Designed miniproteins, single chains, continued (3). Designs and how they scored, part 86

Each design is a single chain, and the fold is of that chain. pLDDT is the mean over its residues in the fold that is shown.

## One batch from the design tools (miniprotein)

Design m10986
Fold by ESMFold2-Fast:
Formats: structure tokens, C-alpha cells, sequence
Structure m10986 (fold): chain A 71 residues (1-71)
């Protein structure tokens, strides 16, 4: 469904930025769980921060858009 697709896309963007597969999968899974719990903000912010720390500003903006659209 849309939540799972958003999580998969976030994982792809995190991996594209060079994050380890385990970390990318964890951040995406946390985001999906948080959206389902009705509080996507914290996990979404964590994924954006990880991309910013990796210097992937364009990918961070894309994740921010995905997070906003799921809120």
C-alpha cells in the first residue's frame, strides 16, 4: 500500500546517499511503523537528518516531501 511504498522509496534514497543497508532499512521501517501509529514526524525527521549528514541535500528534500505527503 502507499505507506509501504513510501517506506521502500525512503530506503532507496537512503541507500543512494551511501548509508549502510541495515541503517537504511531500519530508518525506513521506523518511518513506516510511525506513520501507522499516527506519529510520522520523529522517524521522518531521523531519515531526513541522516541524508543531510551524508551531504545528500536533494535526497533529503525528496524524503521531506514523502514524509509531508504521509502526514
Amino acid sequence: GPIEEAGRRIEELLREAGLPEEEARRLAKDFVASVRAGDPTRAGAAAVLALQEAGAEELAREVSRIVRDMT
Scores: mean pLDDT 83

Design m10987
Fold by ESMFold2-Fast:
Structure m10987 (fold): chain A 79 residues (1-79)
Amino acid sequence: PVELRVTPGATVTVAVGASATVTATFTATEGDATVTEVATKTSAAPTSAGTYTFTVEAEVTLPSGTVVRGTGHTTVVVT
């Protein structure tokens, strides 16, 4: 079986109206094979202060040719 573990990146703090760059780490394991991918997404931050959830999607391809897709959620604090 293939196991996919998604680890959210650290909370990102940005100014209102700035760009936020969020990351998530995707680790796929099949038997003794492990593949780790870091996905990054940059988006305009909301124009209002607050705490928001940004999403990052990635596909991880294992040496066997198995492809797994996941979604990570990272917190963005706009101040």
Scores: mean pLDDT 82

Design m10988
Fold by ESMFold2-Fast:
Structure m10988 (fold): chain A 59 residues (1-59)
Amino acid sequence: SHMAERRKRIEELRKRQAELVKKIQDEIKNSTPWEKLQIALKHTPELRRLAREIRELES
């Protein structure tokens, strides 16, 4: 059904979001405070895109 397909897509996007957050955390472990900020800013557009797509599918 369309609803089941949409739910699966939302689950996939949420999983990717969680994996990206984990990857960012792993990347910052060996970084200076300034480098940590730059790493976070670099990944913000993708995090924002994933959040937007999830929101659009849930509305």
Scores: mean pLDDT 83

Design m10989
Fold by ESMFold2-Fast:
Structure m10989 (fold): chain A 68 residues (1-68)
Amino acid sequence: MSLLELALRIALAEARRLAAQGRADGIAEMLSNLIKSGIVSPALEEALRAARAGDAEGAIALLERALE
C-alpha cells in the first residue's frame, strides 16, 4: 500500500465523520493540510475543490473513486 493510498483512506474516514457533523469546511481544511504537507494528487485537489464549494458528499465520492 502506498503512502498516498493510506492518506486517502484516512482522509475518507475523517471526511465521512466531518460530513456527519455538517462540516464541509472541516473536510476542506483537512484536505488543504494534506496537500500542504506534500501529499499531492488530482483526487485530493478535486475533493478539496468540492469541499470548498460546500459539497461534502461530492468530496467523499471523489475520495472513494480514487481508492478504487
Scores: mean pLDDT 83

Design m10990
Fold by ESMFold2-Fast:
Structure m10990 (fold): chain A 71 residues (1-71)
Amino acid sequence: MNPHMAALVERLRRLGFGPADISAVLGPVVEALGRALDEKEAEIVLEAAEEAVREGRSAREAGRRALERLR
């Protein structure tokens, strides 16, 4: 696994995201990019997830925000 992806998965898990939530965040992003995330892209995804958790929003909303920021 790409080190940035592995670190991101661990950080999402620490935010309380289960496997299904992590898949909901990362699946659409990886599919849209056609590759694994680099360090900067992983940081954008993590920030979107942290914001969603802070606001009481879903993992799906975190993934949507991340995808918009990466376009």
Scores: mean pLDDT 80

Design m10991
Fold by ESMFold2-Fast:
Structure m10991 (fold): chain A 63 residues (1-63)
Amino acid sequence: MKYIIEVQLNDYVYLPIGEADSLEEAIKLAKERFGEIVSEEKVGDNIILTFKNGVKVRIIPKE
């Protein structure tokens, strides 16, 4: 299973920035790019990460 990594640009727009083969890898790649995670929320099958600088990343499972 692959995971799509998207960054939130505004309330309406998410930009795909990468893919990972596991949820653990997706979280690692997001941390490498954006730094410290201050919150993690599960919304359905999606994971929303909020970073110390206010950046939000959405991780989506891909079929």
Scores: mean pLDDT 81

Design m10992
Fold by ESMFold2-Fast:
Structure m10992 (fold): chain A 90 residues (1-90)
Amino acid sequence: MAAEQYKKLKEELEKATEEFKTASNEEILSLMREFAKIVLELVKQGLPKDAAKAAAGTFAGSASGYARDVEVSAELDKIFMELIKEIDAM
């Protein structure tokens, strides 16, 4: 059952939202890339794709709220779109 994967996903989301409060633009992008890797690994372990995409959307939305520059917001959107594409390809 995917219960362990859901727990891990929730913990990573909560951790990232706290880290965004003090993160620089570069750190926000780094956190988004690291979260993408974790989400893809959890999908491989049995996390449902719909849950993974919902979490990716929540993370990207939060990250965009803390991003101060249009260029950083564009890079966040690119990382998010690549993550959704990779989830759908699995």
Scores: mean pLDDT 81

Design m10993
Fold by ESMFold2-Fast:
Structure m10993 (fold): chain A 94 residues (1-94)
Amino acid sequence: SIEERFLKEVEALAAETFAQLDALGVPEEVRELVERLIKQAVTMMLSGVPFEEIEARLDAQAARIRAAAPPEAHPVIDATVARLKALAREYEKA
């Protein structure tokens, strides 16, 4: 199914993201914030939330995570957000 495909892509993204964050030794609270970000994005995508709302929520959450995260983690957070936005756009088109 389309849902199964996107869930697998999100699982792969999450695995890559957490491997990078773990390698950087980020605080557990940063890891937990990123996990919530990914879970909320998936829930919004599966619930048919418009892309513009998903984008706004992701940007707001990303700003909060960056404020809590060490600077070396910012590229990982930003890349994860960009990938979630791309997945949300593709899911809306499907």
Scores: mean pLDDT 86

Design m10994
Fold by ESMFold2-Fast:
Structure m10994 (fold): chain A 72 residues (1-72)
Amino acid sequence: SRAELEALLASGLQAVEPGLKVLQGQVDAARQAVLENPSEEARQQLQQLQKILDDALKTLEGQLAQFQEALA
């Protein structure tokens, strides 16, 4: 049923939320490190972490779009 699919989506989002929050915290910490001591290594670390976060969010957006189609 639609309610069962919506409950599954909510459960799935709840399962990934802690991981995304940790990753966002790592990006924020890397950004702070660049501000405190700008270096090539610090900038590369920030860029890598930002890419991982962006890729994870794009994957989640794709899954949500497929779920919306299934509910139509």
Scores: mean pLDDT 79

Design m10995
Fold by ESMFold2-Fast:
Structure m10995 (fold): chain A 73 residues (1-73)
Amino acid sequence: MEKEIEERVKKLKEEHGLSDEQIKAFYDELRKEYEEIKAQVEALRASLDAENQKLFEKTYNELKKKIEEIKKR
C-alpha cells in the first residue's frame, strides 16, 4: 500500500513538473482525507440502531460521493 502511494506520487511529479514540496503537501492532504473517510466509516458501523438508520443512509451517500471525488483527483 505505501509503495503504491509512492509510485503514484512519483508519476504525478514527472507528469506535472511539480516540486518535491508541492508533491508532499498534496500527498499529506490526500492521506488526511483518507483518514477522515475511514473514521466516518467506522462511526457508521457503530450506528446500527433503528433510530439512526435514516442518518446512516444519508451519511453513507455523502461518503460515497467524497470517495468518488478523491478518486478523480
Scores: mean pLDDT 65

Design m10996
Fold by ESMFold2-Fast:
Structure m10996 (fold): chain A 81 residues (1-81)
Amino acid sequence: MVLNIPESVIREFNRRNRELMEEILASDLSEEEKVELYKRRLKEIMTEIREKYPEAVPLTEEEIEEYAEILGKILRQELAE
């Protein structure tokens, strides 16, 4: 994502995404369940950040869904190696 977003907002997103990734990778869920949980929670995180910082994060609902799908595919590839 290449947007002129304040560093504090980027840091908050990166921290929440890291915590989410660690939680999911530590779970005993199947690969498919991990990907679905990650996508769902990532959408929630992005929506919360958008609501907290609407001027800094002008993402549409559709863009949030697209980013979650892309990151979910990346996670699936990493889990499959």
Scores: mean pLDDT 78

Design m10997
Fold by ESMFold2-Fast:
Structure m10997 (fold): chain A 89 residues (1-89)
Amino acid sequence: SREIEEIARETAERIKEALPSLTDEEAEQIARVLAGNALKAIEAGKFEEALERALESLREALEEAKTEEEKKAAEYAIEGLERLRELYE
């Protein structure tokens, strides 16, 4: 749905805003997981599986975070994906 797509984009944008200490590659990977992979999974009927994989990856990024900015960006991504899960279920 357009609502799910909108939340995915908003979450990716908020992560980019909270990115002062993240690399461009990390930002692109998070954005791809949220906007790209989630949308593809919805179209393929595999949204829940892709969402859980994305959450696992982001929780790992949260554990590896060295700065408060990196931690905050990962937390924003996790919250966004959890909101998407609630709307899709």
Scores: mean pLDDT 64

Design m10998
Fold by ESMFold2-Fast:
Structure m10998 (fold): chain A 60 residues (1-60)
Amino acid sequence: SQRELELRLAILGMREMALQVEIDFLERHRPDDTDRIAALREQLKRVQEEIARLEEQIAS
């Protein structure tokens, strides 16, 4: 249902924000931890791709 898709988008949006906060923290305090930052950026990319897919499904 549309409500279920909207709820999934809200949950993914919260995950996106949490990942961005963690990346920002590491870049400020541990910029030498490049492998961890890269891994979190890949997780962020996957979350953003899932958001884009769900938004496309709702818009279509």
Scores: mean pLDDT 88

Design m10999
Fold by ESMFold2-Fast:
Structure m10999 (fold): chain A 80 residues (1-80)
Amino acid sequence: DEELIEKLAEELYELFKKEGATPELAAKWAREKLEEGVPASVVLKAAEKALNRLVSEGLLSLEQMGELGRAIRETVEEAL
C-alpha cells in the first residue's frame, strides 16, 4: 500500500527530527509497527523513504543512514 508507506515514512521522519536518529529508536519503531500488524516489506520501504529524505536534507550522514537501515533490517529479520 503506497499510501501507508508514505504515512509511515512521514511518521519516522518526524520522530527522528523530534527525538534524534538513533539505532535504538529505529529498532523500537520497527518493532512497534510489526506488532501493530504492518507487513515487513512496508516497514522496510517506509524506512528507506524516511532515511533518504533525512540524508537529502542534510539531517543525516550516509554512515548514520547505513547504521539505522541495518538496525531496522535486523529488527525485522529477528521478529519474523
Scores: mean pLDDT 86

Design m11000
Fold by ESMFold2-Fast:
Structure m11000 (fold): chain A 94 residues (1-94)
Amino acid sequence: MIEVEGKVELLPDNRVLVHFRIKTDEEGRTIAIYVQKSSDPVPKPVAVFKEKDAEGEVVIPLTEDREKLFIQAQDTETGEFGDVIELEEVVRLP
């Protein structure tokens, strides 16, 4: 089992800080964290962890006036995916 959660914060340059936390059922798994923008069909790997519980941050540039962000974890050795988590919608400043 892989659990992931995230929070978003809008930065001054129409960038978004995504803070995420993962939990796995055992130590030593290699977990990749992917973030997808609603404007981009391709999820991008943003972090890799081997810790059972881990936190990280990534900065994502906004390309659209409104963006939904999605976060998902994958065990890179087994191919197991966690749930897709929808983050808060972000609106660019005028």
Scores: mean pLDDT 76

Design m11001
Fold by ESMFold2-Fast:
Structure m11001 (fold): chain A 85 residues (1-85)
Amino acid sequence: AMEELERKRKEQFDAEVEQGVTDIKEAVDLVAALRNGDADAIRRIMERRGLTPEQLRARVERWLDAAGYSPEERARVLQTVDRAA
């Protein structure tokens, strides 16, 4: 029950964030890579968009703060970003 509720909340918020961005394709790819813990995909997005690890991390932190993710989930997502650097 809690696992399903948490997943639905993340899916709903991720969809709202995707709708709000001007570069929807980048947002979709980034969100998918973060959900899957795919450091290689995150690294490819950074290279494609010319983002530094610091810029990507700051962007992801702002997104997580807005999304209301738990501290544990924030730490896990940011660790995936750090592994891509």
Scores: mean pLDDT 68

Design m11002
Fold by ESMFold2-Fast:
Structure m11002 (fold): chain A 63 residues (1-63)
Amino acid sequence: TERARKIEEARRRLEELRKQLEEQVAASGPTPEILEQMQRALEYVKEALARKYGLSVGEINAG
């Protein structure tokens, strides 16, 4: 299904970004505040990907 491919692509993109952010945070010396900001950024990107591909956040989380 086209929708299934969009979910797969959105999840792949989110995973790539998560790894990049984790590497940047680790290099900068992680603090609780920085980790919280990373989590908020990932939630923002998840919402943006859902809107871009016409998906729900739940589909990205479950898929």
Scores: mean pLDDT 79

Design m11003
Fold by ESMFold2-Fast:
Structure m11003 (fold): chain A 62 residues (1-62)
Amino acid sequence: MIQEEADALTDRLIAEGKSLEEALAEFDRFYRRHGGTLEALRAVSDALSRYLEVQAERRKAA
């Protein structure tokens, strides 16, 4: 499912320590790869929110 793939991408980006700019580029690529649908947009929106939450936690540790 699109959501499962978006979640897997998010986990990979977090594990690889990708920057916000790099993560946004990967999410844009994901969105385009899945045809620019509302379903893909929702999956990317949820994934980005999760990524930003993890990054905010990491910034508190810095």
Scores: mean pLDDT 80

Design m11004
Fold by ESMFold2-Fast:
Structure m11004 (fold): chain A 60 residues (1-60)
Amino acid sequence: NSNTKAMVEYFEKLKKESKNKKSQELAEAARNAALDGPDLSQEQADEAKAELEKKIKAEE
């Protein structure tokens, strides 16, 4: 669905922009979870994006 595709694209972008290996691994794990998991609502997708951003900032 559109929400899952947009989320995967966003996680790929975060992985590309990440400087640390841990940040890249976090983005990769989030991407894989989105691909393996069920279709998400807009709210769930936004929450997943916010969680990943918070984790990446903590690693920087």
Scores: mean pLDDT 77

Design m11005
Fold by ESMFold2-Fast:
Structure m11005 (fold): chain A 65 residues (1-65)
Amino acid sequence: SKELEEAIEEVSKETGIPKELLEDAVEKLLKGTDETIDEFVESLREKGVSEEVAERLREAILKEK
């Protein structure tokens, strides 16, 4: 979705992680459990993602499931 793409782009800008790597990770998470999504979002926060961007990414991933 566009919301998911926008959230991934913002995470990429805040962390310096390439957008393509984040997209691959998210595609794998869509096949996993809600717990794996929460763990991924928490790991991004440890890398300097803001709370607002992290929550938007979490919501966008959950909506795509």
Scores: mean pLDDT 80

Design m11006
Fold by ESMFold2-Fast:
Structure m11006 (fold): chain A 80 residues (1-80)
Amino acid sequence: TELEERLNREAAEAANYLSAALSLKDPSFREKAEAFAKEVVERLPGTELLDPEKVSLDEAIERYRAAAERAAELVAQLEA
């Protein structure tokens, strides 16, 4: 239960920062990136959409990588 809650938070954070990075790098992907992030947030309770204008591209990429790495580690623990 607690492990699943942590995974949900890390997955939502990864989706938010990936969406922000894609939107900042190429505005033509903004609608698709936002749709993806909304779908993830809607399926994961306790999450909110990130405003891409509030972060830099470098920060978004770094936070995405960190969250994705933590999510992968939690998935490995959940599968064990």
Scores: mean pLDDT 74

Design m11007
Fold by ESMFold2-Fast:
Structure m11007 (fold): chain A 113 residues (1-113)
Amino acid sequence: MSDKEILEFTAEHEKKAAETLRKMAKQVEEAKTDLEKSIISSFLYMQSTVEKKTSDKIEPISPELSKQLRKTSEILRKAADYADKGDTKKAAELLEKGSELEEKSSKLAEEEV
């Protein structure tokens, strides 16, 4: 893939990820059982890992975008930890912040060509 194709892919991925995190913020607030909270937590850990791997891959192309993705990864990991502990309100607040960061990452990737 060219650097341009990687940036375009990252922009689309981050935009979709932002929409997913907003839906998950609502789902975690509505989660009533330990099983539901555990499933959401597991999914958030997976998304945190994806953001970290993307950050590592994009660092040679865009150090600034890499830094933003690393921030998102950290927030998603914290959201997963809170969801697993049953603090669904704090998890939802962190997911809203994560969504905002992913939207910013998408725009930054679009601007970097």
Scores: mean pLDDT 86

Design m11008
Fold by ESMFold2-Fast:
Structure m11008 (fold): chain A 74 residues (1-74)
Amino acid sequence: PLPSEEELRELARRTLEEMRRHPEELRAELAAEPSPSRRAWIQRLLEAMEIEDEEAAVEAILELVREMYEARAA
């Protein structure tokens, strides 16, 4: 089953923290990614990191994490 909303939100918050510590790592991943769909997904992650409001940034990451789990469940 999918993780709970609380678990997904905690995962999104931790993911945002990690990405903000090493944004160059995610940018390198984007440069090396051959799949257009995966590149678009990484670009959305990078855009979420640029959001000034912490809760809005977490919400953007949460949407991406939720999409990932929904795609995996299909």
Scores: mean pLDDT 77

Design m11009
Fold by ESMFold2-Fast:
Structure m11009 (fold): chain A 85 residues (1-85)
Amino acid sequence: GAEAALETLVGILREIFEERNDEEGLKKVEELEEVMRKALETGNQKDIEEAEKLLEEILDEEILREIEERLRELRAERAAARAAA
């Protein structure tokens, strides 16, 4: 669901900015979580547009590459766990 996708995205972004020791980036991720949760709760176009704008500010090409890498690793770990069970 949308909440699970949000939690996954926010978790990955937090890990990226924590590894970079980027306190400003971590603050932006917290703001993104709040704005995206609000957009999911209200469904208002204004709240959705605010969430999209903040997401675009965070998701530069380097961050997108890192997210793709971490999602790939997460999928591989889940596949390995299933194979081991």
Scores: mean pLDDT 78

Design m11010
Fold by ESMFold2-Fast:
Structure m11010 (fold): chain A 89 residues (1-89)
Amino acid sequence: MEALEKVEELAEKYIKEHPEAAIALDTFVSEYREAVQQGLTPEEALERAFEGAKELIERLYKSGKITKEQADIALEAVEKVVEEVRKAL
């Protein structure tokens, strides 16, 4: 199964359910794609993408661009994508 396609499908689904998570999920997909292109395993790419998304969420919260509630929603959405992708690999 093409893991990248699954990541993109899940991110799109969660963006529709939680629009406030869109930028974090877009970053997650971008980081995952880059890691796969660099030859990382699906699991390694997933961890890199998760760290990148978490860093973005923290940066947006610390800069005052999003609230703590929005940061928590975005983090939960990214965590759910990570969990579902791991189960599908």
Scores: mean pLDDT 82

Design m11011
Fold by ESMFold2-Fast:
Structure m11011 (fold): chain A 95 residues (1-95)
Amino acid sequence: ARAELEALVATALAAIAGDEAALRELQERGLALLEEVGADASAREAMANFLAADYATRVRAAAYVLGLAMHRLGVTDAGPEVMALLEPYAQAALA
């Protein structure tokens, strides 16, 4: 569980930095997580469009996927640490 979250965090950070392969991997993992939590078709459709989104939307989608992963894997104690890693990217997206 923790190792899966750590791998997903690394992928999310690479995706935000512009790695196209990491963006694709994050989208695939996000779709799998949405399916596991029983998300509706509209949430899955939004995630499927993730790669075509602007930078700000990609940062928000990455945060959302990591939040779902923490909840699903039962490692919500990692929340503050993971969100702190994303904060500089969120600030850059707002600037």
Scores: mean pLDDT 71

Design m11012
Fold by ESMFold2-Fast:
Structure m11012 (fold): chain A 76 residues (1-76)
Amino acid sequence: MNVTTITTVIPSRPGETITIVLQMDGPVKIVSVEVDPEKFTVSEIKTSSSGNTVTVTLVGKGSGENITVKITVEPV
């Protein structure tokens, strides 16, 4: 199965920046980033020049509650 979904739980605090870095064995495409838009803003999604590192930057909008984030990638 070539599609991978990574699930994490992170606290949403107002104005706090959280960076998630995914390192893969080969070049990937981001399929989706699923997070409650009332709790986080997705400010940036980057893929490295080799295509195998994905960086997702989130900015908190909540009051400190734990929020589930799902990132789905597939090989190119």
Scores: mean pLDDT 81

Design m11013
Fold by ESMFold2-Fast:
Structure m11013 (fold): chain A 90 residues (1-90)
Amino acid sequence: AAAEAERERRLEVYQKLSDLAHKALDAIVSGNEEEAIRYIEEIKKLALEHKDDPEIVEQARLSLKHIAEVAEKRGLTNVAEAAKKAADEI
């Protein structure tokens, strides 16, 4: 019973991480730097809250690196630097 609830909570964290990454990418595509940085900080916060789970931390780092690459290609230097810094701090 408890094991099922914990598995569902872990899946919820992965779903939140994926949702935040999508929102950050959408903000980058729309040129909304402030919104993109907010979602990057939320990804960092989520990873730090689950720092005892190496898979969640690794998934967050990969998402942040991808966000940084997309931001760089679009000339959003502040967003790219924020994502790189967040990945380094988790």
Scores: mean pLDDT 84

Design m11014
Fold by ESMFold2-Fast:
Structure m11014 (fold): chain A 74 residues (1-74)
Amino acid sequence: SAEDELLKLYKELGEVMAEIRKTADEDTYKEIEEQVQKRLKEAIQLYQAGDYEGAKKKLEELIEWLKKKLEELK
């Protein structure tokens, strides 16, 4: 279901954020967390509007951006 797909993406988001938290300094982590909160809010707004595909795409793009940030921190 769409809910199961979004839940899986949200879990993956949390796992990537946990890895960033282990690697990044406090200031860098805070900047990344602020961007995550902003983009996650956009995804939630799409979900509440009934745009499940838009919400999924926003979460996928956010996860890809975070994975790239994690690689830059290594």
Scores: mean pLDDT 86

Design m11015
Fold by ESMFold2-Fast:
Structure m11015 (fold): chain A 93 residues (1-93)
Amino acid sequence: SKVKEFLELWKELIDKRLEIAAIPDREEALRLAEELREESQKKVAEMQKLYDEIKKDPEAYEEFLEGLAKLLAEIEGIPLEEARRRLEEALAE
């Protein structure tokens, strides 16, 4: 599933960002972020390609919104309904 592949890449990026954010030494955190920059850029490019395919399929797009909203709710500690609403607002422009 392209949706599953997108969500796995997104979660990997967020997990890395949270690990870096948890480093007390700002200089060490910035160094690690820079070392991972090329890898992160490649993952973002892959996610963009997946998103372009997902948005062309209404069923896949709905699965994408549901899956991403669940991950956002878990990470931010907010209700699923609120995460879904925020995501839809962000994508609607």
Scores: mean pLDDT 81

Design m11016
Fold by ESMFold2-Fast:
Structure m11016 (fold): chain A 116 residues (1-116)
Amino acid sequence: MNPEQEKFREVIGLASEIYEIIRRLGANAANVFNKLLGLPVREPLDARSQEALKEIQKLIEKAKTEKGLSESDIYLALAIALGLIITDELIRGAPEERIEELIEQNRAAMKKAREA
């Protein structure tokens, strides 16, 4: 199999696993992604969001050590996971302000992927 295709598959897989952790735990996606992206978090993470962050950090470590993903690949996975979350929130009828917040985080993730 082409190494480029393998890397793409691993990035998509990481993104899907991150999305499922957020969904399963009912975590505040915006707060978790602010912490993952190194953006300011105004309030401490609640217990569900803190648990999601720990599980996601373990997945990121495994992706870097076992699958050879770069810092750029990780930020791309975060951007894809945010895209999945935005889609889910839109289906659920989330307020426009909430969708705009997630879109700005997605933009930050894409920028970090390019700068890494």
Scores: mean pLDDT 84

Design m11017
Fold by ESMFold2-Fast:
Structure m11017 (fold): chain A 91 residues (1-91)
Amino acid sequence: TRALLEEAWREAARRIAAAAEPLLGAEGAALLLRAAELALRAGRGEAVPEAELQRAQDFADSLSPEQLATLEAIEEEVLAEQAAKLREQLA
């Protein structure tokens, strides 16, 4: 259901932000959570303010290649674990 998928997305976002906080700081972690919520809104067909999209892009552009690689590794791990949980819930 959409509610299960949205909750799984929010759970993944919270876990990614928590794991990335030592790398990105509290502000960076907060921006990741905000970007995840905006992605859910866009997925529902809701309008996302241009300033919020620009802020997310500026944040992404500010990351070093090393920070990006580390963040991608964190995202891959968390998303794999969340996919496993969803498979269990659907079984």
Scores: mean pLDDT 78

Design m11018
Fold by ESMFold2-Fast:
Structure m11018 (fold): chain A 81 residues (1-81)
Amino acid sequence: MISPEQEEFIERVAEEVAKVDPALAEELRERLRALAEQGASLQEMVDAAHQFLGDAYAEGRISRDEAIALANRIEDIYAEV
């Protein structure tokens, strides 16, 4: 069962990523929901989101500046949920 805090984290992070790449945002949403359903903590989901964005940057799907901005937004969102 996904907690309200996990749901808010997933949706807010996906909204920020969607401003850059809507398809990437849906992939991230699906990954984070699967992790939450498997019992992952918020911290584990934050770590997974950072790894996902790092992989997206390595694959050329987002720019370095976009990756840095999104990493900062993930930390801000995590602090607020």
Scores: mean pLDDT 89

Design m11019
Fold by ESMFold2-Fast:
Structure m11019 (fold): chain A 100 residues (1-100)
Amino acid sequence: SNAQKEADKKAIELALKRFEEKVDRYLAEGRITPEQAAELRKLIEEMKKNIDDPEKFKETREKLSQKSDALLGPLEAQEVARLFGREPRPDLRSTSLPPD
């Protein structure tokens, strides 16, 4: 539905904003250079711009994942792939025991 698409877009935009905050933190900690941070921000901006183009979005996500692996390590690359590459699971119920 149109409402679901809007919700999904907002979730992706929020995830991209959180990833930008991680990039800013890594820059502040001296883990990456300003030039490297600019490259990551450019890819994030391109993903936001292409949020309605699934093929272009996927291509840019893959570039962001590869760049994140090189600059931030494989854990952050996996987060990019997981957060921006997967739909929310429609019917996953946790089998965790109730507290009582």
Scores: mean pLDDT 72

Design m11020
Fold by ESMFold2-Fast:
Structure m11020 (fold): chain A 87 residues (1-87)
Amino acid sequence: SSSRIAALQAKIAALQAQLAQDPDNKVTQVRLLITQGNLLAEQGDYAGALEAYDKAIETARQIADPLLRDTLESLARMNRAITEKAA
């Protein structure tokens, strides 16, 4: 829906601004990649969405905190699986 797309675009803008202030923050990088994947999936670009989620999974694996790593990797994998089923 257009309201969902607008909400995802706003979230991406906020995460991009956050990342500009702290470019090495892996947690923010993963959240941005997942949200970008969600936007692409909402727009029907399933190939682009899967690429974003794969990048999110790889980036999450680089997070030193195991709880944050496991939580964000799991979130990216769940979104990937939902999108793959929709494609």
Scores: mean pLDDT 91

Design m11021
Fold by ESMFold2-Fast:
Structure m11021 (fold): chain A 58 residues (1-58)
Amino acid sequence: GSAAAALAAGGGTLAYTADGDAFLVVGVDSAGDLVAVDLSTGDVVTVPASAVTSSVPL
C-alpha cells in the first residue's frame, strides 16, 4: 500500500510499534508489508505498515 511505500521512501526510515520495538525499514514486499531490520536482534523481518505507530525518516 501507499503507506508502506511512503515509510520505505528516502533510503531508510526508523519505524516503531506500540510495543516499543524499533525497525530500520529498507523496503516493501509484494504483499505491501515493510521489509525491515529489527534493531534489537539484527534480523531481517517483515512488519505490516498498520503495526507502525510512529516513524522517523533518515
Scores: mean pLDDT 74

